Designed miniproteins, single chains, continued (2). Designs and how they scored, part 40

Each design is a single chain, and the fold is of that chain. pLDDT is the mean over its residues in the fold that is shown.

## One batch from the design tools (miniprotein)

Design m5442
Fold by ESMFold2-Fast:
Structure m5442 (fold): chain A 92 residues (1-92)
Amino acid sequence: EKLVAKTTLKVANGGSTSVSVTLPAGTYTVKAANLGTGDVKVEVYKDGVLIGSVTVAAGSSATLSFTAPAGTYTITATSLSGDSTVVITIYQ
């Protein structure tokens, strides 16, 4: 798959961290790899509307796919437990 974007989100216990990415219209796969010891919820939003969500357990990875119009998307990682580092990779 073609790599579109890659970013690292650090999230503190009970907190959340967000990043914005601008995408042309298409079908995307978001891979979230949780390198921490806590569980994290990863959510994709467009204009305040939830597009997709996945929970990523400590030391695991999860995949979320969506088809969407062109625009700016917000990816939010929220701590469900403990501190974590989540590597977000977007493929088309």
Scores: mean pLDDT 83

Design m5443
Fold by ESMFold2-Fast:
Structure m5443 (fold): chain A 72 residues (1-72)
Amino acid sequence: MADEVVALAREAAELLETDPERARELAARAEALGLALAEELRAAGDEEALRALHEAVGSVQAEAAARLEAAE
């Protein structure tokens, strides 16, 4: 599940240059899935998995921001 959220976020980042509208759609799906997964992990008390999810998503977001900065 976490891998799916990261995969969608990464695909959205890759599409930012060629298809920004589709990139936004995929980013919205990744966010919705990530929020649902985070809620499940909080309910289960799995702090390690929740932190890993946060770090993985943050890493992809940082990569996307760096690509946008380089495109300026």
Scores: mean pLDDT 74

Design m5444
Fold by ESMFold2-Fast:
Structure m5444 (fold): chain A 64 residues (1-64)
Amino acid sequence: HHMTPEEAEELAKFVRDLLEKMGLPDKAEEYAQRVREAAERGDLSGVIATVLQAIGDAIDKELA
């Protein structure tokens, strides 16, 4: 199964919303764009890696 553009956009929105809520708006835009670009390339590993990195940054911010 390949990620659709709609699925990629929903995932990008999730990442953006998460990081914005954590007070990381600059990272929110950067990581959302990385998700879109990786999905456009068909790079599912890149999409997954970007989402995991965003979650890691959110956790790091919460622990600070």
Scores: mean pLDDT 80

Design m5445
Fold by ESMFold2-Fast:
Structure m5445 (fold): chain A 67 residues (1-67)
Amino acid sequence: LLSLEELLALMASQSAGLAERARSLGDDETADYAQKAADAARAGDLQKMLEYAQKATELAEKRAEER
């Protein structure tokens, strides 16, 4: 089983990776929210992490619909 700290570290790493990928695609808005999710995960703030991750996902879905 992963500890809460290990899970938060994993989520921070994955969210930071998503932010870099979004920036490479020119999607700065999604990248900003993904970066905020990573920052919240590093701070141990699960509620803020989920809030920012949800916003990043909604923006990514909207961009996919516009293509």
Scores: mean pLDDT 78

Design m5446
Fold by ESMFold2-Fast:
Structure m5446 (fold): chain A 80 residues (1-80)
Amino acid sequence: SDVEKAIELARKAIELGREALKQEEVPEEVLKEIEELLKEAEELIKRGEPEDPKGALEADIEVGVAALVLGVAKLVRKKK
């Protein structure tokens, strides 16, 4: 479903962000990839929410976690 795909994209974004945080310098390409994954996940949540509101809520939580990881990665990059 669209909601299941959104969860997969959000989880991929979380993993990319976690890997970026292990680096001394966070690459801008990785930040852009995470942002694109989150945009795609949000669109899929919007499409799937009417048929699966509970799954959409779970997907939104995953996107929220990914957004927090992205925020931390951006802060790490700004220090360089």
Scores: mean pLDDT 81

Design m5447
Fold by ESMFold2-Fast:
Formats: structure tokens, sequence, C-alpha cells
Structure m5447 (fold): chain A 72 residues (1-72)
């Protein structure tokens, strides 16, 4: 699988998990946009493993943030 396609699949996975955590459209838009920014930055990294780690780390951070926001 191409590194770019793998990054897209990982991004979709995290976006889907975030969407499952809340129905707040404003919160979803903010978190998904931040995930998209991380993916765009990862696409500029020549090492596919480093690129995937960046998106994975950001995805996990955003999931944690959504869980915290939902509790307030």
Amino acid sequence: MEARERLKQLTVKYATEIQKLTDDEELLTEKVNRLARATAEALRIPDPEEALRLVEKKGEELIKEVKEEVKK
C-alpha cells in the first residue's frame, strides 16, 4: 500500500472515531480540521513511518480532547 493511501486510511479511521464520540458539529469540525492539518504536515515527511506516527499521535490526542470536552 502506498504511504499516502495508508495516511489517508489512518486519517479516516481517527475522523470516524471522533465522530462516534459526539454529535456536536462545532467540536467535530474543530477536531477534524486539526487532524486534517496533521495529515497535511505528515504528507511532507519523507519517512513514511514518521509520517504515520505523527497522524497516530495527533489522532489519539484529539480523541482524548473530545472525551474531555464531552464531559463538560
Scores: mean pLDDT 80

Design m5448
Fold by ESMFold2-Fast:
Structure m5448 (fold): chain A 118 residues (1-118)
Amino acid sequence: MDLREVLEEFRVTASVIPAEQSGFPGAKPDMVAVVVGAVGRLKPDATEEQGREAAQRLADIVEEALKEAFPEGKIVDKRALFDPERRRATAIAVGLMPKEKGEEAAQKAADLVRERLE
C-alpha cells in the first residue's frame, strides 16, 4: 500500500522514558523505553477500511524504523489505531534498550519514519 494515496499531514514523534515508569516486562533500572509514534489524516475520498489498513501499514513502518535504529533492542509494544470520527490513523512502537542508547535510537527512528513517509 502507498500510504500517500490514503493518508496526508503526517506527524512523527519520538520520546524516551525511564523503563520502570513504562511498566513493560523485562524493564531494568538501567534501561529506557523509546516510544516512536506516527499520525496521518485520512484523505477525504479514502474509505474507513483503507484508513484501518493504512494504520496497520504505518505501524509496520514505525516498528521497522525502531528495529533499524537499535537492532539489539526489544520491541515490547506495537499499536495501530484508526479513529473514524477524527479521520486519523495512529501508530506506535515501543522498544526497550540501555539508557545510553535511548536518545540516539529515538532520533534515528523518527528520522527513518519521516524519510519513509516522504
Scores: mean pLDDT 83

Design m5449
Fold by ESMFold2-Fast:
Structure m5449 (fold): chain A 59 residues (1-59)
Amino acid sequence: MSLYQRLAMHEFGLPEELLREAARLVREGRYDEAVELLTRRAGLSRKQAEGVVAALALE
C-alpha cells in the first residue's frame, strides 16, 4: 500500500498536499471527485488518476 503511494509520487511527481486532499476524498467515499481533482490539478489522465485513487483506497 505505502509502496504504491510512493511509486505514484515518484512516477507522477505529485505533491504530498494534493495526495492528502485526494486521500481525504477517498476516505469520504468520493472517488469520482478524487479522480477529477487529480486530473485537473496534477494533469493526470483519467486512467492515471484512477490508479492513484485505487492505491489511496488500499491504505
Scores: mean pLDDT 73

Design m5450
Fold by ESMFold2-Fast:
Structure m5450 (fold): chain A 55 residues (1-55)
Amino acid sequence: SMKDKLSAEIKKLSDRRVALHDELTRETDPDRRARIEAELVELGKKIVELSKQYS
C-alpha cells in the first residue's frame, strides 16, 4: 500500500539520520562536518514532508 511504502521510506531516512549523527560525533574535519550537517538538514525536511503525507 502507499502507506507501507511511505513508512518504509521514512524508516530508511530516519536510519540514515541516526548513522549521520553518529558519524558527526567522530568527524573532526570542518568541511566534512558541514557536509554531514547539510545532509542532516535535508533528511529532516524530507522526513517532515513524508510524515505529513502519512498522517
Scores: mean pLDDT 85

Design m5451
Fold by ESMFold2-Fast:
Structure m5451 (fold): chain A 68 residues (1-68)
Amino acid sequence: SELLLEAEIWLSLARMALALGDTELALRQLEEAERLYREALERGEISEEEYEKLMREIEELRKEIAEQ
């Protein structure tokens, strides 16, 4: 799915921004990834279980941002 690929790109960009110390950019990029994963869930392109796993990954990154 193009939607899931786009979400993965945003997630990867967020990890890069975090590695570079740009916490505001990382948070914005995580919000975009979350939005796209939610759309994928609504369209039935991913399961609820898969969505929960992806959201846990996003929350782990948000915790790393909060620790900086």
Scores: mean pLDDT 87

Design m5452
Fold by ESMFold2-Fast:
Structure m5452 (fold): chain A 123 residues (1-123)
Amino acid sequence: SDRNTAIQLVQGALNSVDAALDMVQSALRANKIDPERGRNLALGAAEVLENAKRLVDLAGSLSKDPNVQSLLSQAQDLLDQAARLAREAANASPDEMEKLLRRAEDLITAARTLLQQALNSLN
């Protein structure tokens, strides 16, 4: 069913968001010790976040509940912002990279909360 498919897509997006959050946190730890690893992790996080956005968009298209659509739309916007910040961080100085990645971490955490709320509402 469309609802069951939407549930699986949101679960997939949550898994991707958790992976991206781990990558951002790893990039923050690596930044001043191994800057190349930090940059590669930031780029990887951006790619994973873009994949999460596609899953969220598809889940939203399958939902007929306006509350679920609103939560997924908000999560998609936060994931888009986080992906752009992670990509920008990969090209930044170490100090600017830290600021951009901490902002990305906050946005990813907020998106994760919205996706969990959407999943609970799809019950």
Scores: mean pLDDT 91

Design m5453
Fold by ESMFold2-Fast:
Structure m5453 (fold): chain A 56 residues (1-56)
Amino acid sequence: SAEKEAMAETAVAAAEVHFGIVLDPEARARALELALKAKDLEEAIALVMGFIEELL
């Protein structure tokens, strides 16, 4: 749904700002997939942050 997609985009953007990085399109797509599985924004941010930490 549009609401879930907006939440996922917000979570990815928040995580990118937190780490001071910009994800490449492939990594961004995987991060969005993880965020879409979350029940709320807090969980989505946590999942995306964990994903990015494993890439660093």
Scores: mean pLDDT 84

Design m5454
Fold by ESMFold2-Fast:
Structure m5454 (fold): chain A 83 residues (1-83)
Amino acid sequence: QDLKKEAEELVKKGEEAKKKGNLKEAILNYQEAARLYVALEDLEGAIEVLEKLLELLKENNASEEDIQEVEDQIEYLKKKMKE
């Protein structure tokens, strides 16, 4: 229960950091939120947050390595959901 609220607050902090142009803070908050959603077995929530992170990275011309890492995480979680 508390961990779910923490994950939701981290997503909110990530969105606020994105609006302020604080990309490093936005990335860190989205990554931590996704980690908590995975720990909660909320794979749909984790995927949603990682897709927000992927969009942020693409919009800001992040390295191919950083983009690929997030894409790989999303695909892994999608496969886990089908099992």
Scores: mean pLDDT 86

Design m5455
Fold by ESMFold2-Fast:
Order: structure tokens, then sequence, then C-alpha cells
Structure m5455 (fold): chain A 75 residues (1-75)
């Protein structure tokens, strides 16, 4: 089975889902953690296709259609 999300990864994902677009710095400030810690969580969320990096603007939730297609591909 794929590795489950850590509590930190879940918190990062929930912030992005609620805010739309956030930078590593904004997430780090809101969660009270280092930017390096946030970057590792974001790298995992991007790997899983749950979050997309927008160059120069931060991170956003992946499109719902793309998430649905990934779920279908796993069946």
Amino acid sequence: APRRLTPLEVKVLMLILNKGVMTEEEIAKQLGVSRSTVKRALDRLVELGLVEKIEGKGYRPAPVDEIAARIEALH
C-alpha cells in the first residue's frame, strides 16, 4: 500500500485546499515550522498528485479532474 500522509502533510494539504495558492513561507509561518520541513511535505504532496507547484507563485490544489483520473488509474 502507498505510505499514508503524516499529520504535517495533512495540515499542509488542508491549508492549500482552504486558501487556494500558498508559498512555502506562508505555510511555514502558519504552521510554525521551518521552510525545509514544509518543502519536504509539499514535495510528497506533489509526488502524490494532490498539489501542483506554480513557478514563482507557490502551490495550489491539483485539478479535481486530474485527481479523479489518478484514482481511476489505480483501479
Scores: mean pLDDT 75

Design m5456
Fold by ESMFold2-Fast:
Structure m5456 (fold): chain A 62 residues (1-62)
Amino acid sequence: LLREVARQLEAAGQPEAAAKVLEADRRFADRLPVPALLASTAEDLEAAGQTEAAALLRKAAE
Protein backbone atom coordinates (compact mmCIF):
# COMPACT_ATOMS: atom_id res chain seq x y z
CA LEU A 1 0.00 0.00 0.00
CA LEU A 2 2.45 2.72 1.12
CA ARG A 3 5.02 1.53 -1.44
CA GLU A 4 2.48 2.03 -4.25
CA VAL A 5 1.67 5.50 -2.91
CA ALA A 6 5.40 6.32 -2.90
CA ARG A 7 5.64 5.15 -6.52
CA GLN A 8 2.74 7.46 -7.47
CA LEU A 9 4.38 10.42 -5.73
CA GLU A 10 7.65 9.74 -7.57
CA ALA A 11 5.80 9.60 -10.90
CA ALA A 12 4.16 12.95 -10.04
CA GLY A 13 7.61 14.51 -9.49
CA GLN A 14 7.53 14.43 -5.68
CA PRO A 15 10.64 12.37 -4.71
CA GLU A 16 10.94 13.98 -1.25
CA ALA A 17 7.35 13.08 -0.42
CA ALA A 18 7.93 9.56 -1.77
CA ALA A 19 10.93 9.17 0.56
CA LYS A 20 8.81 10.19 3.56
CA VAL A 21 6.13 7.66 2.64
CA LEU A 22 8.74 4.89 2.34
CA GLU A 23 10.10 5.80 5.77
CA ALA A 24 6.56 5.60 7.19
CA ASP A 25 6.14 2.18 5.52
CA ARG A 26 9.24 0.84 7.30
CA ARG A 27 7.96 2.14 10.66
CA PHE A 28 4.42 0.90 9.94
CA ALA A 29 5.67 -2.67 9.45
CA ASP A 30 5.99 -2.87 13.24
CA ARG A 31 3.22 -0.73 14.69
CA LEU A 32 0.56 1.48 13.09
CA PRO A 33 -2.61 1.00 11.01
CA VAL A 34 -2.29 2.25 7.43
CA PRO A 35 -5.14 4.85 7.40
CA ALA A 36 -3.69 6.64 10.45
CA LEU A 37 -0.20 6.65 8.91
CA LEU A 38 -1.46 7.99 5.56
CA ALA A 39 -3.45 10.77 7.25
CA SER A 40 -0.51 11.78 9.46
CA THR A 41 1.93 11.74 6.53
CA ALA A 42 -0.42 13.85 4.38
CA GLU A 43 -0.66 16.42 7.20
CA ASP A 44 3.15 16.55 7.46
CA LEU A 45 3.47 17.06 3.69
CA GLU A 46 0.91 19.88 3.74
CA ALA A 47 2.71 21.57 6.65
CA ALA A 48 5.94 21.36 4.62
CA GLY A 49 4.23 23.17 1.72
CA GLN A 50 3.78 20.07 -0.46
CA THR A 51 0.03 20.51 -0.97
CA GLU A 52 -0.22 18.46 -4.19
CA ALA A 53 1.64 15.53 -2.62
CA ALA A 54 -0.64 15.71 0.44
CA ALA A 55 -3.75 15.66 -1.79
CA LEU A 56 -2.45 12.64 -3.72
CA LEU A 57 -1.74 10.80 -0.48
CA ARG A 58 -5.22 11.52 0.90
CA LYS A 59 -6.78 10.28 -2.34
CA ALA A 60 -4.67 7.10 -2.20
CA ALA A 61 -5.93 6.50 1.37
CA GLU A 62 -9.51 6.23 0.03
Scores: mean pLDDT 71

Design m5457
Fold by ESMFold2-Fast:
Structure m5457 (fold): chain A 102 residues (1-102)
Amino acid sequence: GDTEAGVRAGGEAARAARAGDAEAAREYAERAAEAGAAGGDGGAGGAGGAAQAAAEAGNAEGARGAAEAARAAAEAGSPSGEGGAAAAEAAAEAAERRAREA
């Protein structure tokens, strides 16, 4: 695994999400999850952070993509695990609810 690559990808996903770039946020979150699946510890945590950042930026699609990546990393055995995936899913759900109310 590559913990450093996972952490960097998670950071890039968070930056893209804050900029409103849902596609880039999802792509970087998937890279963070892949690094976690290879035995790195940035996977689910990195993707979870990206989901939170997307949600805060009002980017429901980016938050959902990042949450899906966090869940995949947790299922692959990422050390940031179930907690990271659950937090990412909660952030995505909150963003989606907010979008429906607008």
Scores: mean pLDDT 68

Design m5458
Fold by ESMFold2-Fast:
Structure m5458 (fold): chain A 55 residues (1-55)
Amino acid sequence: MEAIATEDVKQVHPEMLGFKKGDRIEILAEVSDSFWRGRLNGKEGLVPKSFVELV
């Protein structure tokens, strides 16, 4: 399952995934109501659901 980033997100915390608007993020799991666990360019981290859309 993939998601498209709707906004740029800087990695400000080690557990967070940083990405750019338009990036295709692989969704690995749901962590909470607010976060996915995603993978982008070989890196894994938390992805805020409000900054991505599932495709």
Scores: mean pLDDT 83

Design m5459
Fold by ESMFold2-Fast:
Structure m5459 (fold): chain A 65 residues (1-65)
Amino acid sequence: SLKEQAIESAVRFVRDHARRLGLTDEEIDALIEEVRKRMEKATSVEDFKKIYDEALARLEELAAR
């Protein structure tokens, strides 16, 4: 579905951002699963954007540690 494609694209962008920050796939697997589950339950573009923005903020926090 279009929603499934949007979720996979968002997950790919989150993983790409994590790699630019020097994080490994293993370090972010739990975050990716949370993002996927939250986006599957999202009913609006605004909800998708909020989940995506929060995920990027959490990646920055992880990289700063």
Scores: mean pLDDT 83

Design m5460
Fold by ESMFold2-Fast:
Structure m5460 (fold): chain A 57 residues (1-57)
Amino acid sequence: GPTLSPEAAEAEEIAREEVKWVSRYLKEHPDASFDEIDKINEEAAKRVRERLAERRA
């Protein structure tokens, strides 16, 4: 595939991590609210950004 810009690569990694975290959370909490899912997405995005910042250092 095409080489992604750093921003596009970050967005893709965030999306993958969000899917992973939400899927894991839903296995434990199948009736989770949209607010709970939004919080998990925020936490996943934060984790990816911290990881990418560390790679750039």
Scores: mean pLDDT 78

Design m5461
Fold by ESMFold2-Fast:
Structure m5461 (fold): chain A 99 residues (1-99)
Amino acid sequence: SMARKEEGEKLYKKGLEALKKGDYEEAVKYFEKAIELYKDDPSARARALLYLGEAYDKLGKKEEALEAYRKALELADPNNLDDSVVAVAAASLLAVLKE
C-alpha cells in the first residue's frame, strides 16, 4: 500500500530526527512503528531495523540492539546496493557489540 509506505517513511524520518537529537526512546518508538508499516518492504524494514539497533545500543539495551542488527542482516538483499550498505553496517555493529 502506497499510503502505508508513505506513513512508514514519515515515521522512519521522525525516528532519524529523534536519534540525531539524542531522544533514543522516541527513536525506538518511531522505528518500531515504521517497521510495522513496512511489512511488505524488506529493504525498508532492514534499514529501519539498523537504526532501531543503534537507538537500543545508545539506551544500553545491548540484547535488543543485537537482535535488531541480526534481523536487519536477515532481511537485506545481497543483490541490492542500498541493502548491501545496511548489511555491512549491521555486521560491523554486531562484531563490535559482541565484544
Scores: mean pLDDT 82

Design m5462
Fold by ESMFold2-Fast:
Structure m5462 (fold): chain A 90 residues (1-90)
Amino acid sequence: SEMERKIEEARRLSTEIIRALINGDYEKAKKLVEEMKKKGLLSPETAEALLELIEEIEKHKDNPRIVANLITAVGILLAAEVFRLELEKR
């Protein structure tokens, strides 16, 4: 179904965002967030929050503790959006 394709895409892009952030590729992470927004996989508000968190990660890139905590926050927001799509499928 179209919804199942959206859920699979959201999971794939979410995983790619987290990997990009772990690798310090902030430009790739931002582009992937914009892609999810364009595909309707993220609300505009969640996309804005994610972009703000990515900017904060880049600002604190030399502090692994802060970076780990902020990546965790990104992961929580992305997981919540995937769960929302799963619940809407019911």
Scores: mean pLDDT 89

Design m5463
Fold by ESMFold2-Fast:
Parts: C-alpha cells; structure tokens; sequence
Structure m5463 (fold): chain A 58 residues (1-58)
C-alpha cells in the first residue's frame, strides 16, 4: 500500500513535469511537440491510464 502510494506520487510528479513541458512547447510552436505528445500517449497506453485519470494527476 505505502509503496504503491509512493510510486503513484512519483509518477504524478513526473507526468506534471511532462505536461508543463508540452504546454511550453505548444505555446512556442516547437516542432518537438508532436514527438513528445506521441511519447506521452505511448506511456499512458502502456500504463493503462485513461484521460480521466490523467486529468486527476494534473
């Protein structure tokens, strides 16, 4: 339980950093945006995270 909770907290922190980076690239029209969005989508699919769960982490 505690180990799972700690893992979830670290994952949430990492995802928030990625979301912030995506937002920054999007505001700047950076061509790296598409690659990062694709990598994030693959990561979320691999971990079985739904859009609702992702929004809860933000």
Amino acid sequence: SMAAQARAARLAEQLRRVFDRIEELEKNGDPRLESLRRALQEFLELHGLTPEQVEAIR
Scores: mean pLDDT 77

Design m5464
Fold by ESMFold2-Fast:
Structure m5464 (fold): chain A 79 residues (1-79)
Amino acid sequence: MISKEELWKEVDEALATMIGYLIAKIDDVEEVRETLERLYKTLPKEFVKIALETAYEMAEKLGRKDVAEEIRKFLEELK
C-alpha cells in the first residue's frame, strides 16, 4: 500500500508533469516566457525542473520549436 510520503511525492510529480503539458500548449511564445518566469519565482526548483522537462518534450513532439527553445533556456539555468 502506498505510504503518505510516497503519495505526496507522486502527487507533486504528477502536478509538475501536468503543468509542463499546459505550458507546451500556450499559444503565444511571450506568454510561455512570462509563465516560466512566474514558475521560477513561486515554486521549488525540483518541481520547476520536472515541469520544464515535460514541457520541452511535449513542445518538441508538437513541433513548436519557438516554445521548445524558450523552455530550453530556462532548463539550462536549472542545471
Scores: mean pLDDT 79

Design m5465
Fold by ESMFold2-Fast:
Structure m5465 (fold): chain A 60 residues (1-60)
Amino acid sequence: SEEERRALRLEYERLFREAVAKGMPEDVIQRLGDEFNEALRAGDFERARAILEEMRKLVA
């Protein structure tokens, strides 16, 4: 749904900002971002959530 896509995108933006602030390698951030956007384009919300979970672990 559009609401689900919006919620996932907002969470991604938050985690992206935290990853940058913590000095995560740019190539890692870019790869995760590419995978997240591919999952959203495919409508694979389960995969998108899994990528966000991985990002949360990296910024913890």
Scores: mean pLDDT 85

Design m5466
Fold by ESMFold2-Fast:
Structure m5466 (fold): chain A 62 residues (1-62)
Amino acid sequence: AELYEAKKDYTAKKPEELSVEKGDLLEVLEKLKDGNYLVRSHKTEKEGIVPGSVLGEKLGEV
């Protein structure tokens, strides 16, 4: 799966969303509708939805 760095902090606004900090490593599990992504945080091992605007540089594949 694709690995990205979070380019900004994000606070979850809904139960299905994931809170992340700038610099967190996020594995993209699925691309959802309306530019949202289902990701897994490598820091917390939790899964949730973040806006695509949170995803920064693609670091590689895992």
Scores: mean pLDDT 82

Design m5467
Fold by ESMFold2-Fast:
Structure m5467 (fold): chain A 66 residues (1-66)
Amino acid sequence: MKLLVTFTGDVRRGIGTVLRLIGEPEVEVKPLSEDTYLVTFTGSEEKYEELVEELRSDPDVEVKEV
C-alpha cells in the first residue's frame, strides 16, 4: 500500500511525524518535497490501518491513498 502524506501546517509537527514513520519496520519513506512524502508499506495491514488513522487524526496532515 502507498500513501501520499502532506503537512499543511507547521513544519515542526511534520518532522516529528516523519521521524516516527522512518522508525516503523517495513515502511519506506521517500521525500517528494519539504512537506510531502511518499510512504510505502510492505508489512501487515494492521500496522497500515493504525498509521493511516493516526495520520488522519492530525488536522495539519493530509493523507491520500495512491
Scores: mean pLDDT 72

Design m5468
Fold by ESMFold2-Fast:
Structure m5468 (fold): chain A 90 residues (1-90)
Amino acid sequence: MELIEEAERFEEYGKILEKEGDLVGASAAYTRAGALYYKAGEYEKAKELYERAIKLYPKNATAWENLAKVLEKLGKYEEAEKYREKAKKA
């Protein structure tokens, strides 16, 4: 399965879970979608999905950690360090 197609499926699944009120499940699905977009080099899309995952469930340490990695790819090093610290506290 192509990385972007798989990412789109997890993003769609996340939207379904979000509409059903499963915010923890939606956060996990968006985090998986973001990771697949990251592997595909779609860093802005990955960032958007990780930010959405954190908004729905701020205790998602994996989303904070992965958001920091995306911010480094986008050259936002100070913001990346701040979000790594949040991942440790989540």
Scores: mean pLDDT 85

Design m5469
Fold by ESMFold2-Fast:
Parts: structure tokens; sequence; C-alpha cells
Structure m5469 (fold): chain A 84 residues (1-84)
């Protein structure tokens, strides 16, 4: 499906960005590494939104529980980027 294709492309881009962030950090480019970590967070949240219905059904989560998880993930990636 088109949604499955979008998810696959997001998964590939997330892997690429994670590798770029590690390379930037190894090179001492903290500003670039932090920016890439923030972008990783945004793509991870986009993937979660595309899989919203599947995740809610699989884990028995309410809309409120999913939104709480999304906020926790936003905070996690922002804190990770800020710590670089």
Amino acid sequence: SRKEEEIRRLEERIRELAAEARAALAAGDRARAAALVRELGELTLRRLELERERIMKEYGWSEEELERMKEELRAYYEARAAAI
C-alpha cells in the first residue's frame, strides 16, 4: 500500500539520519549532530502517526495514551539534542 511505502521510506531515512548524526558527533560537529537528532525525532513522530491505528489496536491504547507517548518522544529527542 502507499502508506506502507511511506513508512518504509521513513524507516530508511531514519536509519540514514541516525548514521549521519553519529558521524557528525564523531567529527565534533555538535551543532549538526543536534540538528540531525531533532530531525530524527520529527520523522519518528511522523512514522508513529502513520501507524497510529495499528499501534492503538496492538497495544490497546486510547487516543490520550498515544498523544502522551508522542509528547514523551518529543521531549526525549529534544533533551537528547540539547545534551549534545
Scores: mean pLDDT 87

Design m5470
Fold by ESMFold2-Fast:
Structure m5470 (fold): chain A 91 residues (1-91)
Amino acid sequence: MSPEQVEERARLAARQAEELEARREEAVAALVEAGLSEEEARALVDRLLELARRAAEAARAGDYEAAERAVLALLRLQADAGARLAARAAA
């Protein structure tokens, strides 16, 4: 990704993290409803928030390599979580 793309992705991730933090208990409840345990749901939300924070902090510091790494990790975690939830819904 270009530095501009990394900054935009990090900015978007930070905004999404603020929304997720504001709706944390709703997000945990929705994940539990979808078939995760409460512990798994809380761990997933915490990890998403941590990766978004790392991406935003790295981008602000001008460390675009670290920011890109955090953004890619966040996108992979979201994809993996979505796949797990889809598999549980199909079972």
Scores: mean pLDDT 79

Design m5471
Fold by ESMFold2-Fast:
Structure m5471 (fold): chain A 130 residues (1-130)
Amino acid sequence: VDLAASLNNQGKYEEAIALIKEELAEHPEDAVGWHVLGEAYYKQGKYEEAIKAYEKALELDPENATAWHNLGEAYYKQGKYEKAIEYYEKALELSPKNAKAWENLGEAYKKQGDYEKAEEYFKKAKEIKE
């Protein structure tokens, strides 16, 4: 997992995906491994594959606020703003001081035309960043 995460950080997404798939074939219960696989797919723009990997990570570790947030981002990239909102709200239930998740929640509401809620959540994100 650490090596796969390092390969992701270096932009070596194909190598990271190959390595983590090999590790997950031996250890399919590795929630962190599924999360790292999701991140690698997301960085390649493979949002459908990223969603499946994040969902598997969350089946194994449903309290991973970062994985809920990343799942929301993947749905946002697909234009599925209602799903993105649902998962950002779940991330914020677990980690209410995540300014980035509040900001992303505001962006998703803005995409739905709810400018009043978008403004409220952008303000919340700014207050946390102070």
Scores: mean pLDDT 87

Design m5472
Fold by ESMFold2-Fast:
Structure m5472 (fold): chain A 66 residues (1-66)
Amino acid sequence: SAALRAEAERIGRELAEMYLAGASGEELHQRATEAARRLAEKYGVSEEEAGRLIEDAAVRALLELL
């Protein structure tokens, strides 16, 4: 859904900014895992699907910030 995609894009952007600010891999993993579970529950999709959308969004955000 458009709402799911928009929330994943926002979270991906947050993860990209955390990475550039020097967040640890553990912090990034915890945030991404928590967000994927929350989106999966909220939108009725799998954690795998939510995680993929967040990862794709984070990569796109990093490319925009470089």
Scores: mean pLDDT 87

Design m5473
Fold by ESMFold2-Fast:
Structure m5473 (fold): chain A 86 residues (1-86)
Amino acid sequence: GGKEEAIKILEEGKEKVKKAKTAEEAIKIALEALLEALKVAPKEILNELIGLILRLIGESLEVKSVEEAKEVSLKVLEEALEILKK
């Protein structure tokens, strides 16, 4: 169902983030994956996913390298996956 589709979107997002060439690309990929997951995810976790999106946006303002952007992005995507796999 929607939960399984959201998990697939986030797992694919993680792989794309690992291949990103710029900090902006890594953040954009992670945000797009989270927004796509939000469209299909169960309503009960909507607020938690929105919280992760807002956190990633805030943290993106402080990243200074591609490596930092990937770390922040992958951490947020992994936390979204943990919420979905409950």
Scores: mean pLDDT 88

Design m5474
Fold by ESMFold2-Fast:
Structure m5474 (fold): chain A 67 residues (1-67)
Amino acid sequence: SKMEKAQAALRALGSSYLTPEEAIKALVEGGFSEELAREAVERALELEGSERASGSLVLGALGELTS
């Protein structure tokens, strides 16, 4: 699925916290639109209160936006 591909791409980055650009690119590689990827990453950054977001929060936000 697109979600499984995005999860694999995020895990391949290996870092605990991702730049917005790295996270957006991973979601787009998974097959999501750039607009949806950006929205998911922005939500994850809001939850973290940081300039970087964890892959798990990015995936959580993406899951909520696609349900």
Scores: mean pLDDT 78

Design m5475
Fold by ESMFold2-Fast:
Structure m5475 (fold): chain A 56 residues (1-56)
Amino acid sequence: GAMAEALLAEAGRAGRAGDWERALELAQKAYEVATTPDDRARALAAIGEARRALAE
């Protein structure tokens, strides 16, 4: 839905800025508000990417 899409867009922007903690927070919020399987899958992918970046 629109809320999940907006949160995922902000998460992507935060990740590009190197703010992986913020990207993770936004991706987790996107997952919580996701109403479609596709939005949930995108949020899970974003969560995984942010976690990998933070582990390095």
Scores: mean pLDDT 85

Design m5476
Fold by ESMFold2-Fast:
Structure m5476 (fold): chain A 80 residues (1-80)
Amino acid sequence: GVLETAEFVVRAARALLEGEEALSEEEIKEVIENGGDEEQLLRMLIREIREEAERLGISVEELLERLERALEELRRELAE
């Protein structure tokens, strides 16, 4: 569903931004290509994440961590 797609894209964005040298963009793209539109969604989300991090005065990594926690909480509430 939408939540699973969002969680996947946030994971991919985190891997790209934190482990870009350890995980190639090609590996991330291959995983995203299997999901169809996720690559475009990932690009849009990275841009929005960067803009929001600047607005909040925090790092992109910190914002991604907050988003990951929010998605985990939502997933737990749905999976109760």
Scores: mean pLDDT 63

Design m5477
Fold by ESMFold2-Fast:
Structure m5477 (fold): chain A 67 residues (1-67)
Amino acid sequence: MEYARLAEEEARRGRIGLASRYGGQAYKLGDKEGAAKGYRAAAEEAERRGLPELAKYLYEQAKLAEK
């Protein structure tokens, strides 16, 4: 499940948008748990960068992906 791993890697590099896109691709391929992890990684990086509104949105996406 490459997209979930790529999402976490891009989040670590500070590429929040790309991390979010890879999380979405994981979800489309049926990897709900991986998508949630990817969105959470992107949200955590958004918080570190002082983007609380974006972080909130990404945490909500992670929660929805798990359901």
Scores: mean pLDDT 83

Design m5478
Fold by ESMFold2-Fast:
Structure m5478 (fold): chain A 91 residues (1-91)
Amino acid sequence: MEKLKEEIRENLKKAEEALKKGDYVEMLRYAALALNTAYELYREYKDWELFEETVEKVRELRDKTPDEEVRELLEELIRSTEEAAEELKKE
């Protein structure tokens, strides 16, 4: 568990570094990896706090992104991840 939490933090850090460089493809890739790991940890261990923290960090990346289309892609990524987590609550 701790190793996967560190992977989330490392991916979020790499996403921020990519954003600062204007590398939106790498930013989206690292943000997606962080969200996917947070979703798996929520599914397996019910770690909702870590899931919410990760989603909020990706929202911060969205808010810092000056490109409208890239912001829309981040919003879609967040929305899809939250919808998947809501489906788990029905099970």
Scores: mean pLDDT 83

